# Designed miniproteins, single chains, continued (2): the designs that were tried, part 27

Each design is a single chain, and the fold is of that chain. pLDDT is the mean over its residues in the fold that is shown.

## One batch from the design tools (miniprotein)

Design m4965
Fold by ESMFold2-Fast:
Structure m4965 (fold): chain A 72 residues (1-72)
Amino acid sequence: MSAEAMAARMARVGEAAGAATDPEEGALAAARAEGARLIAEADAAGPEQGAEARRAQAAVEAALRARIALAK
């Protein structure tokens, strides 16, 4: 995925996490919920789109875990 698309997803996840009791768990839960929806939409479009959506989701989760590891 593009850096801009990742930044937009991370910003939305950050907003959702800010309202959660555990912001790190909230961020991962929000990212997974959005990822599940996007993967379902992509799978409906075709298997190639589904594979791209899964790759994008893995990148978002990796970036989130890295950001969480840096947050104190």
Scores: mean pLDDT 73

Design m4966
Fold by ESMFold2-Fast:
Structure m4966 (fold): chain A 79 residues (1-79)
Amino acid sequence: LEEEKKKYEKELKEAEKAGDKEKEAKAYYNLGLIYLKEGDLEKAIEYFEKAAKAAPKSKVGLEADIEAGVLRIKQTVLG
């Protein structure tokens, strides 16, 4: 997980340098999935929201928005 996290952080920096919002959203989405696997729901939601904001009309942005919403509902129901 730590190596994958570092990989996507590097991809995020490359996407930011290139101005590629779609690639930036994809990197944020993958970081969200990693935090979700680590059990860090707050970080997972944060990164999915960043992905949705970076490319809101893209497939990955829309998917990230849905994932963030599902996780927020799960946290509310379990509280």
Scores: mean pLDDT 81

Design m4967
Fold by ESMFold2-Fast:
Structure m4967 (fold): chain A 70 residues (1-70)
Amino acid sequence: MLEEAEELEKKAEEYRRKAEELREKAREALEEGDEELAKKLFLEAEIEEGIAALLLAVAKLLKRIAEKKA
């Protein structure tokens, strides 16, 4: 269970990094005046961050289950 939780935490970090990259690109698009592109990139970043949050929540649940079995 701890190993599975650590794997999910690593995947969450990957999705979080992608969300940060998308937000940076969105800011660049806003600076260039491309509001439509910025909006799309911010939405994609929110989706990636949502996935990361879900993976972290599952990882925490797995750790709690492991603690209760001991």
Scores: mean pLDDT 82

Design m4968
Fold by ESMFold2-Fast:
Structure m4968 (fold): chain A 60 residues (1-60)
Amino acid sequence: KQALVDEVVRWALEAYEKHNGDLKAAMEAAEAEARARGVPQEVIEEGLRRAVAIVEEKRA
């Protein structure tokens, strides 16, 4: 649900900062963390899509 999507977005953005702006490494780390916590695949995909959009808007 929405709360889990927001959590995946948070993990992805935190990973992006920790990986010095490496978007690929950040998304892979966030996906692995979400899978480990049992987040449904559809929620992971939605959260990662939102995180990518946020990062891209920030850079534009």
Scores: mean pLDDT 79

Design m4969
Fold by ESMFold2-Fast:
Structure m4969 (fold): chain A 66 residues (1-66)
Amino acid sequence: MEVTREVGEKLLGIGIGVDAGLEGIKNGLSPEEAAELAREKARELGLSEEAIELAEETARKMVESS
């Protein structure tokens, strides 16, 4: 299978979002706070805006679903 840089960045973004979302659920963070945590982590890694948005949405939805 062909893995492009864009696909790799999106997968990293989702992984960061899952990590931030799980941390948020365990620590009682709001969906907004978990999304902010995911955004900062993704930005620190220099990911694309699309990957940062995926991290935010993943973290937000995980906390909203709990």
Scores: mean pLDDT 81

Design m4970
Fold by ESMFold2-Fast:
Structure m4970 (fold): chain A 61 residues (1-61)
Amino acid sequence: SAELVARLREALAADDRAAARALALQLTPGQFKEHPLLVAELAALVGEEETRAILEEIRAR
């Protein structure tokens, strides 16, 4: 939902790694595709490896 995307952006702006990870795992693959800069911002905060693991987890659902 747009609400989850907004909450993730808030966590990213606050450099809240734990909240960003937890919220990212609640998003759908379609939401990340719709917001490509969100992937880049997540990778900048938690690293490319952890971001890849999050995306793999949500795709595997």
Scores: mean pLDDT 82

Design m4971
Fold by ESMFold2-Fast:
Formats: sequence, structure tokens, C-alpha cells
Structure m4971 (fold): chain A 72 residues (1-72)
Amino acid sequence: SLEEELERLRELLYDEDPEVRMEAALRLGELGPEAPERVLEILNEALKVEKDLMVQMTIGVAELVIAVERVT
């Protein structure tokens, strides 16, 4: 299900490997239009603890794109 996929991706946002976290953030961005509130919640919580600049930027861009799509 979509929720099971989102929960799997949420776990990957906290992986030891920043490349894995970045890939998870990109995939969540792709799924954002299908569940925007849930995806934004997941990304926002991860962003609060993320220390890698490239992962932070990837999460930020994904959140911005989802937010703009919801308004437009």
C-alpha cells in the first residue's frame, strides 16, 4: 500500500548512509502529490535532525515542490 511504502521510506530517511537518506527524500518527493500532508510530515520531522547539507537541501526542495503543487 502507499502508506506501507511511505513508512519504509521514512525509515530510510534515518539510514547511516547519507546517499540512502537522499534517495529516500527524492522518492518521497515523487510520491508527495498522492499524499501531500503525510509526506510533508515525514520530510519535516527528518529535516529537524538532519546534519548533512546535501540531504537537508534535498528534503527542503522536495517539501517546497509539494507545497507549491498544493497551492497551485
Scores: mean pLDDT 83

Design m4972
Fold by ESMFold2-Fast:
Structure m4972 (fold): chain A 98 residues (1-98)
Amino acid sequence: EIQVTQSPSSLTVPEGGTATITARYSSSAPDPLGVQWYKDGVLRLPPGASLQVDESKSTATLTISPVKPEDAGVYYDQASSSLGTAFGGGTKLTVVPA
């Protein structure tokens, strides 16, 4: 079984700041690990997003910098393997004026 633990469940970031969302995977996922991030139900990340995967720690970190107002929304991580597919609990990003 694959489980995805996503944190934080919500965060508020000032415009021009940095938002960091981390997904942790429990159980062994086969290599290669299929990791995808969704924003508001769409398989497309904002232009300021970068993804770093650490397979040895079974984590993936999504970083958005600089944060823009249009980056606000709900982000979900999806992990896929021969063991199945699992989604994280979601993270609500709120962007406030700087």
Scores: mean pLDDT 77

Design m4973
Fold by ESMFold2-Fast:
Structure m4973 (fold): chain A 93 residues (1-93)
Amino acid sequence: MVKLFAAITALNNGDYDTAIKFAEEYIKEEETPLAYRVLGEAYLKKGDFDKAIEYYEKALSLYETPSIYRNLAEAYRKKGDEEKAKEWEEKAK
């Protein structure tokens, strides 16, 4: 729990490397959709769209929610894949 809050705090402060480190350490003890979403967001902000997609898909495999579909749509859009971005946005509706 503490490591996940530290990861979210680092993410909000723009410290993406620290956010990734704490989220990865948390996932070793407990896999949660939120922890994978934090990893996805951190990689998205760093411009690593492929890793962002991988972690968002991992979050989705644990718990399906419209917000994860929107996260995937955003990652694909930033990668330049407009067709996949639209597919994921339609699933979020």
Scores: mean pLDDT 84

Design m4974
Fold by ESMFold2-Fast:
Structure m4974 (fold): chain A 75 residues (1-75)
Amino acid sequence: MEEEGIKAFLEGNLEEAAKYYEEANKKEPDATVLTNLGFVYAQLGNNEKAKEYLEKALELDPNHTGAKTLLEQIK
């Protein structure tokens, strides 16, 4: 599931990547999947959605450096 999301992201299908990561999070929520969702939504220009997912990632893992860094970079 996460591998399919990464593939879609690399192919430039950001909306499809978001869908795959959402399905991965539904099966087994984890901070890395939520951080990837935040990154994908930031790339789509949806900073509000990106912030929501990054905040959820930090709820699961308050020390997730990737989520903290991305959240700080989003204006």
Scores: mean pLDDT 76

Design m4975
Fold by ESMFold2-Fast:
Structure m4975 (fold): chain A 83 residues (1-83)
Amino acid sequence: GAALEKLKEGLKLAKEAGDPIAVKTLEEALSLVESGATPLELEVKLGLLEITLGISKLTGAGAEVVQALELAIDALEDALKEL
């Protein structure tokens, strides 16, 4: 589905940027979507991704890290709309 493709693209960007926090959080988001996580689990992960994006912007993270996190947020929002 569209959510899985966005998460895979985001994970590739995070890996290319070499950001271990971004890689881990995107791998966790991908696992949740693949496993059919509950709406609550997806909403909690979405909140954590939004916090991580905010911190990344404040600390001057590269464009690839920001794009990876934004793709993950979009993917979880898409997954939640399908529920």
Scores: mean pLDDT 84

Design m4976
Fold by ESMFold2-Fast:
Structure m4976 (fold): chain A 61 residues (1-61)
Amino acid sequence: MKQQHRQLAEQHLQQAEEALARGDTGSAVRHLGEAHEHYLRAGDDERAEEARQRAEELSAS
């Protein structure tokens, strides 16, 4: 279970980077939010917080 959530979080991080590359900040923020939740489910609080902070920074700009 935890490894699957980590893989899903990593996949969402990749989708966020792809969205940013094409200028789609809204999609990037949504994917970072999904990555945050999946990292929490994986027990990876450190990476979850990093994803949350990135989403907040993009939403604030």
Scores: mean pLDDT 83

Design m4977
Fold by ESMFold2-Fast:
Formats: structure tokens, C-alpha cells, sequence
Structure m4977 (fold): chain A 70 residues (1-70)
């Protein structure tokens, strides 16, 4: 279901954030890639929910760039 995919994406986003904060950008990148795949599936089921998760992924990407460059 869309809700199950959303929950999985949220768990992966949290793990990616933790990896980025630990300086493990390789793991963070792999987890973010998995979230992208879930967003593609979610967009077919619930485009509004997919947009919500996509916005969270973009915010995490900006956060990771700041951690790496600032």
C-alpha cells in the first residue's frame, strides 16, 4: 500500500540522515537512492504522498551537502 511504502521511505530517510551525520556519505547516498526508487512506486499510487516524501529527501540532500561543505 502507499502507506507502507511511505513508512519504509521514512525509515530509510532517518537512517540516511544518521549516516550523513556520522560522516558516512557513501551509505547515506545508497539509502537516498533507495528512497528515490520508493518515490517512483509511490507516485503511481499516491502522487501527493510521493511529493511529501520527495520534499523530505530534498531537504536531507541539502542538509548532507551542508554537513560535507560547511
Amino acid sequence: SAEEIKREAEELLERAREAAEAGDYATAGQLMKQVQELIEELEKLDPELAKEIRERLEKLGHYGVRLATE
Scores: mean pLDDT 80

Design m4978
Fold by ESMFold2-Fast:
Structure m4978 (fold): chain A 73 residues (1-73)
Amino acid sequence: SKELEEKIEELERELEELEEQIKELEEEIEELKKQPETKENRQKLVTLESALGLLKAAKSFLEEQIERLKKQL
């Protein structure tokens, strides 16, 4: 249905936004890894890695929802 297609498109836009957030965070992590291993930098790295893990989990969940909805087309 058109309504289902529109819902899938909305979720795909949310997925694209989430993928950009993941990319930005991965870039921040790579830049931080180039800095000296200070206590502050280690704490920041742990925080960013944890945030990345949560975003990747959210991405997987959203991808599963999109796939499920596509099976209803």
Scores: mean pLDDT 87

Design m4979
Fold by ESMFold2-Fast:
Structure m4979 (fold): chain A 66 residues (1-66)
Amino acid sequence: ADEYVAKGREYLIRQEYEEAIKYFEKALKLDPNNAEAWRLLGMAYRRLGEYQKSKEYFQKAIELEE
C-alpha cells in the first residue's frame, strides 16, 4: 500500500494526474481505509477539474481520519 501511495505522489508532483490516480486506486484496493490515499485521490481529481469526485474523496478521507 505505502509503495503505491509513494509512486502516486511522484506522478502527482510531475502533474501526471491520470497515472497518479491509477496508483492511488491500487493502494486503496489493498487498504480501503487509507485516508491519505483518499485525500491524494481527491487532490488529483481536483487538478483534472473533476470537482464532484474530488469532494466525495476528500469527504471519505475526513471520515476515516477520526
Scores: mean pLDDT 83

Design m4980
Fold by ESMFold2-Fast:
Structure m4980 (fold): chain A 92 residues (1-92)
Amino acid sequence: SEDLLRGIGLLLAAIGEAIQAALAAEKGDAKKAAEAAEKAAELAREAVEEFEKAGDERGARLAERVAEEAERAAEAAEKGDTKKAAEYARRA
């Protein structure tokens, strides 16, 4: 299904941004970590919607986990906690 392929594409993009958030946080760049983590969360939330449209409950649950961890990474980075931001981004 087209919705399934869109969900997969968005989830892969979200994981890519989460990796960038982790790398930025590990370098102590809280601003870049927050920006990448926020983008990861947005893409993962869009992936949830596409998986739900496709009826893929497993894909939706995986994308929701990525979104939740990316949201935690963004919040930690916004507070300047780059160590926690890196930890949450790696879990995404």
Scores: mean pLDDT 90

Design m4982
Fold by ESMFold2-Fast:
Structure m4982 (fold): chain A 85 residues (1-85)
Amino acid sequence: MEEEYFEKLLKNPDKIVELPEDLQRRLAEGERKIKEFIEKNKDKPISEILDGVAKLIRELAEGFLERLLLTAYGMDLVFEYIKKK
């Protein structure tokens, strides 16, 4: 169950790779779509990029854990983008 995997992440963050294969596949697809969104919108203000990423995550994520992980990934990408400016 997703709640059990959330508890595992809190205790052992290094064990994220042991997530269910289906969840890993869905995360990879979500991460790809987030990257595409940021790349297509990199000329826009950071606030608009953040809003767009948040909306995309709400549309893609089906479970709490998936939403949490995609949010962390999306925020990391946006912060990397800010550093390059």
Scores: mean pLDDT 72

Design m4983
Fold by ESMFold2-Fast:
Structure m4983 (fold): chain A 84 residues (1-84)
Amino acid sequence: MKLSPEEFDLEVEVALVEIQAAVTKIAIDRLNLPEEVRKKAQELVDKALELVNEAMTASPDEARKLIEEARKLVDEANALIEKA
C-alpha cells in the first residue's frame, strides 16, 4: 500500500486526536468531577471519536474538516474539566 503525503499527514492527525481523546478519558476516570461535567465531557469525547472514525473513510478534504471538528470537541471537553 502506498500513501500519498496528504494521506500520511491525515493518518498522523487521526492518531493524534485518538491519543488526545484517550488522555481525556483517563482524566475523566481519575478526576473526582461533578457527574454533570463527567457526562458532558464523555459525550463530547465520544462524538469526537465518531468523527475520527468517519474521517478514516471520507475524502481527504472531508476528513480534514471532520478531524478539525473532533479536535474542537476534545478541546471543549478539556475546558469543561478545567472549569470543574
Scores: mean pLDDT 80

Design m4984
Fold by ESMFold2-Fast:
Structure m4984 (fold): chain A 66 residues (1-66)
Amino acid sequence: MNKVSQALMRLNPAFIETVKELEGRYPKEVIEQALLKTSKEVSENPDMSAEEARKLIFEEAERLAK
């Protein structure tokens, strides 16, 4: 597990399932970029819900996979 993935999962344990779903659908490079982007968004908005953060991870992964 890379440092970005570890940091994001410590923000909310609910992200564990999100990361597992991403690993099944997207290449590692896309997952790492999506997690990095989402970690920055969460840092800028600490009141962001787990559901909102999960949605951002999937949207960013889908955008990068194009």
Scores: mean pLDDT 69

Design m4986
Fold by ESMFold2-Fast:
Structure m4986 (fold): chain A 140 residues (1-140)
Amino acid sequence: SNLDKMLEIMNDDSLSKAVRFARILQILFKQPVREIADTREAIVEELARILESNGVSKEKAKELAKKIYDAIESLPEDTPVAVILYALAKVMLGEEGYENWKPIMFPYIDELLEASGASEKELEEAEKIIAKKLGFNGKR
């Protein structure tokens, strides 16, 4: 199932948190599941491609992908990918033009969060960091 694939990626210690995040987004946005080199350039390129395939303009997708990558890298190394997904979904869905992503981003998030064992405080801190890095105000 898609959930089983995402759980496998989330628990793959051979992958960085940014690669795990991008691989899970491939599944959620029904993009081709591709191997991603663990470099800023490769991860940003894949994130921008996913964003473009889901209605973001090429220029905006590239800039947003860079900000998303930088936000992920600013989080503690041990931050669960489920926490990153939740915080990004909450921050982005507070912004105009991303409302159609809610049925894409939120399926499985609760199950992935339960599997991660993340606390509410950990979720709130990740949301604050991501909102600041993306230049959004952390709206609900």
Scores: mean pLDDT 79

Design m4987
Fold by ESMFold2-Fast:
Structure m4987 (fold): chain A 55 residues (1-55)
Amino acid sequence: DEEIKKLREQAEFLRNSAEAAREVARITGSEELQRVADELEREARELEEEARRLE
């Protein structure tokens, strides 16, 4: 299913972005970037759950 693949690809992109933001936040001590990373990870989980519901 093309829609399921798209949702999973977007979720993976968001997870990778969250990890990058978290790494930068750790290096710089930016709490704002830590919060952004947490939000990106939450969005990724929501997309993964949506993809699972479509299965």
Scores: mean pLDDT 83

Design m4988
Fold by ESMFold2-Fast:
Structure m4988 (fold): chain A 70 residues (1-70)
Amino acid sequence: EGAELAERIAELAEGLAEKFKAQGLEKLAELFREIAERFRELARRGASLEEVLRAAAEADKELQEVAAEV
């Protein structure tokens, strides 16, 4: 189900945000915190699997853009 996948992605993103913050990588920590918040909202709304996968693709693009700037 989409909501379950969204919750799992949010938990993973929260863990990554904490890890990057501990390493002093503030920009990456902020990005993953935003991703976590976005996916928690999708889970709350009961988003479809299609909607969650689309959001994941958008998050991947944002990560690629941040990596290119660093």
Scores: mean pLDDT 82

Design m4989
Fold by ESMFold2-Fast:
Structure m4989 (fold): chain A 62 residues (1-62)
Amino acid sequence: VEAFNRAGRAHLAGNLEEAARIYKELADKGSAFAYRALADVYEEMGKTEEAEKWRKKADELR
């Protein structure tokens, strides 16, 4: 819960690298919600290919 709040605040503040790092850690721990959030952050960073990979992963989990 706290990690999600911290990542969300970093994302809103424009700290995309920090947000991506925290969401990646949550995704590695099995958080399906983090896959979608990570895809959104990568898209904002201009990393379209990475964003597509994580978006597909999120869709697989439903």
Scores: mean pLDDT 78

Design m4990
Fold by ESMFold2-Fast:
Structure m4990 (fold): chain A 90 residues (1-90)
Amino acid sequence: SELEEKFLKLLEEASKKIEEARKAYEAGDLDTAIEYLKKAIELLEEAKKLAEELAKKEPELKELMEKAIKALEGQIKKLKELIAELEAKK
């Protein structure tokens, strides 16, 4: 579905932001790394909202989307913890 395609696209975009954050971190640019991690969190939160909508609108996907939501919540939490650790090092 179009919603599934949008969901996957948001996950792809978030993954790219995480990769850019890694590159910035390896270059010693903590501010840029933090900025990309914050952008990744925004994309993952939007993906979570779409997964919640898919779970409500498409009953056949409900269990799969509920698992995806839990995974996204865990990823967002870990990225927020990483941002806090990086900000403490500045």
Scores: mean pLDDT 89

Design m4991
Fold by ESMFold2-Fast:
Structure m4991 (fold): chain A 56 residues (1-56)
Amino acid sequence: SGLQRAQRIDDTAREMVAAGASPEEIERRIRELLVADGVDPDTAERMARSLVDELL
């Protein structure tokens, strides 16, 4: 479900920030998770970029 995907992405982003990951690393990982969940690559890239910009 969309809620499960959103929770997984949020958890992953929070863990990566706590581990000191760079914005580029966080964006790449979120993009990978979105693509694995069936989101097209262009949309996944845009969504990951937007999320990282809001978090950092």
Scores: mean pLDDT 80

Design m4993
Fold by ESMFold2-Fast:
Structure m4993 (fold): chain A 93 residues (1-93)
Amino acid sequence: MYVAKVELKAPSEKITFEAEASEDGVHVAVKTPNLTVSVEVKAGEKRVIDAELEVKPGEKVTVYATSPHPSAKVKVTLIGKDGKKVEGEITLE
């Protein structure tokens, strides 16, 4: 099982998440100090995580990805309530 992470900063006080994967069977977990949310993402699917997370601007948000496939790529977008976006990319090895 391949595992990688990226650390992002919250763009605003409330955030939602989008995840997109290059391969099937990718699991994405988003961890804040108060909550962890995980979803499975399929190739060609943009998954919106239904949880709106209460965070402070600039707070650390860690995104983990796991995959049975090497070199799978995961794009993650944090979307603030004010429409600000922060993007990260994870490549699994």
Scores: mean pLDDT 76

Design m4994
Fold by ESMFold2-Fast:
Structure m4994 (fold): chain A 61 residues (1-61)
Amino acid sequence: AEEYLQRGKELLAQKRYEEAAEEFRKALEIDPTHEEARKLLVIALQEAGRTEEAKELAAKV
């Protein structure tokens, strides 16, 4: 989980939002209760223009 979270944060810093979202999804596959990974995934999806997916994910909290 931490490894994927770290990679996702690095990709966000590089403005590579789609790739960052993939890394955060992997972190959540390992730990579905990881709130930081979920919040960062929502941000990455919003920045990538995948607004409907971001809303769906946020609504599950």
Scores: mean pLDDT 77

Design m4995
Fold by ESMFold2-Fast:
Structure m4995 (fold): chain A 61 residues (1-61)
Amino acid sequence: SKEELKEKLEEGGKKYVEALKSAGLEAEVKVEVTDETIKITYTVNGKEYVIESPLSEWLKQ
């Protein structure tokens, strides 16, 4: 489901953020799941990095 996918992406994002923080960087992650897209936003030292992909690529075939 979209909710389970969002939770898994948020968990992975939190682990990545923790690794960045251990390297001395300020970092945050935001995951948004819509009917058409997945959008992951990482904010690292005040700079935003946006990864956007079609939801269809993440759904079970």
Scores: mean pLDDT 78

Design m4996
Fold by ESMFold2-Fast:
Structure m4996 (fold): chain A 56 residues (1-56)
Amino acid sequence: MIADLLRLADSDGDGTVGEADLAKLVSLGPLADLNRDGVIGEADLAALREAIARAN
């Protein structure tokens, strides 16, 4: 799931995912709710940033 989200977040396909891509991904709603608590919070963004940093 996270790997698929990372590919989607790298929407321009340049192999780099930045904060702007994270903001866009959050706007997609359910896909940004990584901890599945029904709320998109900073914890979800932190987890997504960390996964992206490790994948880049």
Scores: mean pLDDT 59

Design m4997
Fold by ESMFold2-Fast:
Structure m4997 (fold): chain A 60 residues (1-60)
Amino acid sequence: MVVLSAEFENLLTAIGAALRIIGEVPEAKVSVEGTRVTVEVPDDEELIEKAREELERNKK
């Protein structure tokens, strides 16, 4: 299992990213702590990349 995390500009952006990851990678475990989104992804390269792409969206 791979753990990815990213910080976003504000709470709404973080929640948006978490919801997108839940939709795109339903196998992942997602948690939100303020502006930080943490994702636990199975050891699957394609799922890891999808989660990473969503975490990097709107990254500043």
Scores: mean pLDDT 78

Design m4998
Fold by ESMFold2-Fast:
Parts: sequence; structure tokens; C-alpha cells
Structure m4998 (fold): chain A 73 residues (1-73)
Amino acid sequence: VDPEQLDAEVELALEIIRAAVAKLSAERTGSPEDYEKLAEEYERAAQIAEKNGLTDVAEEFRKLAEEYREKAK
């Protein structure tokens, strides 16, 4: 495995975990602040996915970021 590729995969995996934790918090609290945090985590995941050539995955994460940002209003 290419170290560059492995680092990118680990970075994406960690961001997905952060998004999952934020989602649990937002679902538990229903707080606009927690939904905004969740949207930010999905946006970061989208950026990492796009950087790694996972364009379809990045599109899906951006959609989720928009959806949760709307819930934060």
C-alpha cells in the first residue's frame, strides 16, 4: 500500500468517525449548534473524499452537509 494513499484513507476514516459522533449528538440534543457541527464534519469529509478522487462520495457528503445545515436554521 502506498503510504500517501494509506494516510488519505486514514484521514477520511477519522473524519467519518467524527461525523458519526456529531450525528449521534445532534440526534440526541436536537440543538441547532449540534446540527451545524455535524454539517461542518460532513463538509470536511467531502473535501477529503474529493482530494482522494472519490467524487461520488464527496457529492453525497456535501448533500448531507447541506441537509443538516438547513436543520441548523
Scores: mean pLDDT 79

Design m4999
Fold by ESMFold2-Fast:
Structure m4999 (fold): chain A 56 residues (1-56)
Amino acid sequence: DRERLLDLLMERLGMSRENAERILELAGADPALAVGLLTRNGGLPEEVARAVAAAG
């Protein structure tokens, strides 16, 4: 579950594993929320991180 989502974040956003884990942590390890933020921000890692911070 977690590994699958980390792989998706790393491959789609081209981000490091560390950044992908931070996004999952900020999203409360909620796969649906993390995927929603991915879609909303067009897959941009910086904008995804900002959106998660703003949502929390």
Scores: mean pLDDT 63

Design m5000
Fold by ESMFold2-Fast:
Structure m5000 (fold): chain A 103 residues (1-103)
Amino acid sequence: SEALEAIRRALEELKRKLEEAKKKKESDLTIKTLEDAIREVERALEALEKGDYKTAAFHLGVAAGLLGIALGVKKLEGDEEGAKILDEALEAVERALRAVEAA
């Protein structure tokens, strides 16, 4: 399934962004938000594997919302590195959400 592959790709990207954030010693907000988004994307994957597209889309939406709020905070703080990590993580989740909604 294209939608399943898209969620798996988003999960891999989020895990890479979490490792990058930890290596760069990013703020607790950035790290915690990535960890929370990973948990939501994992819930979306589980839902989609059971054929529940609505629940999968809901959890991807929650992940996108969490990342978007943290991105806004980092932009206001002038944390360009944290903002870039969160923005790229958000783009990965939004790509997965579009794939699920197109299925």
Scores: mean pLDDT 91

Design m5001
Fold by ESMFold2-Fast:
Structure m5001 (fold): chain A 79 residues (1-79)
Amino acid sequence: MLTFDQILEAAEEALNQSDLSQLTKDLALGLIRLSIGVAKVSGGSSDDVVNSALRILKTYGGDEVKEIFQKNIKALQKQ
């Protein structure tokens, strides 16, 4: 089972591999942290947070950042 910290780290690594501005990276990570907060309050799962992160990263980073994040998540799920 993925932890929320592992999801956040995977998203940060995907964003850091991009040429996006620091402001855009900070905004995307902030929205993912908000998604984690909502999941904690509403009883949402790690899968709910992964799906939210995928939408956020595609919106702000495009398909390339989304694909890097998906690869990072799949690597973590093999453990």
Scores: mean pLDDT 85

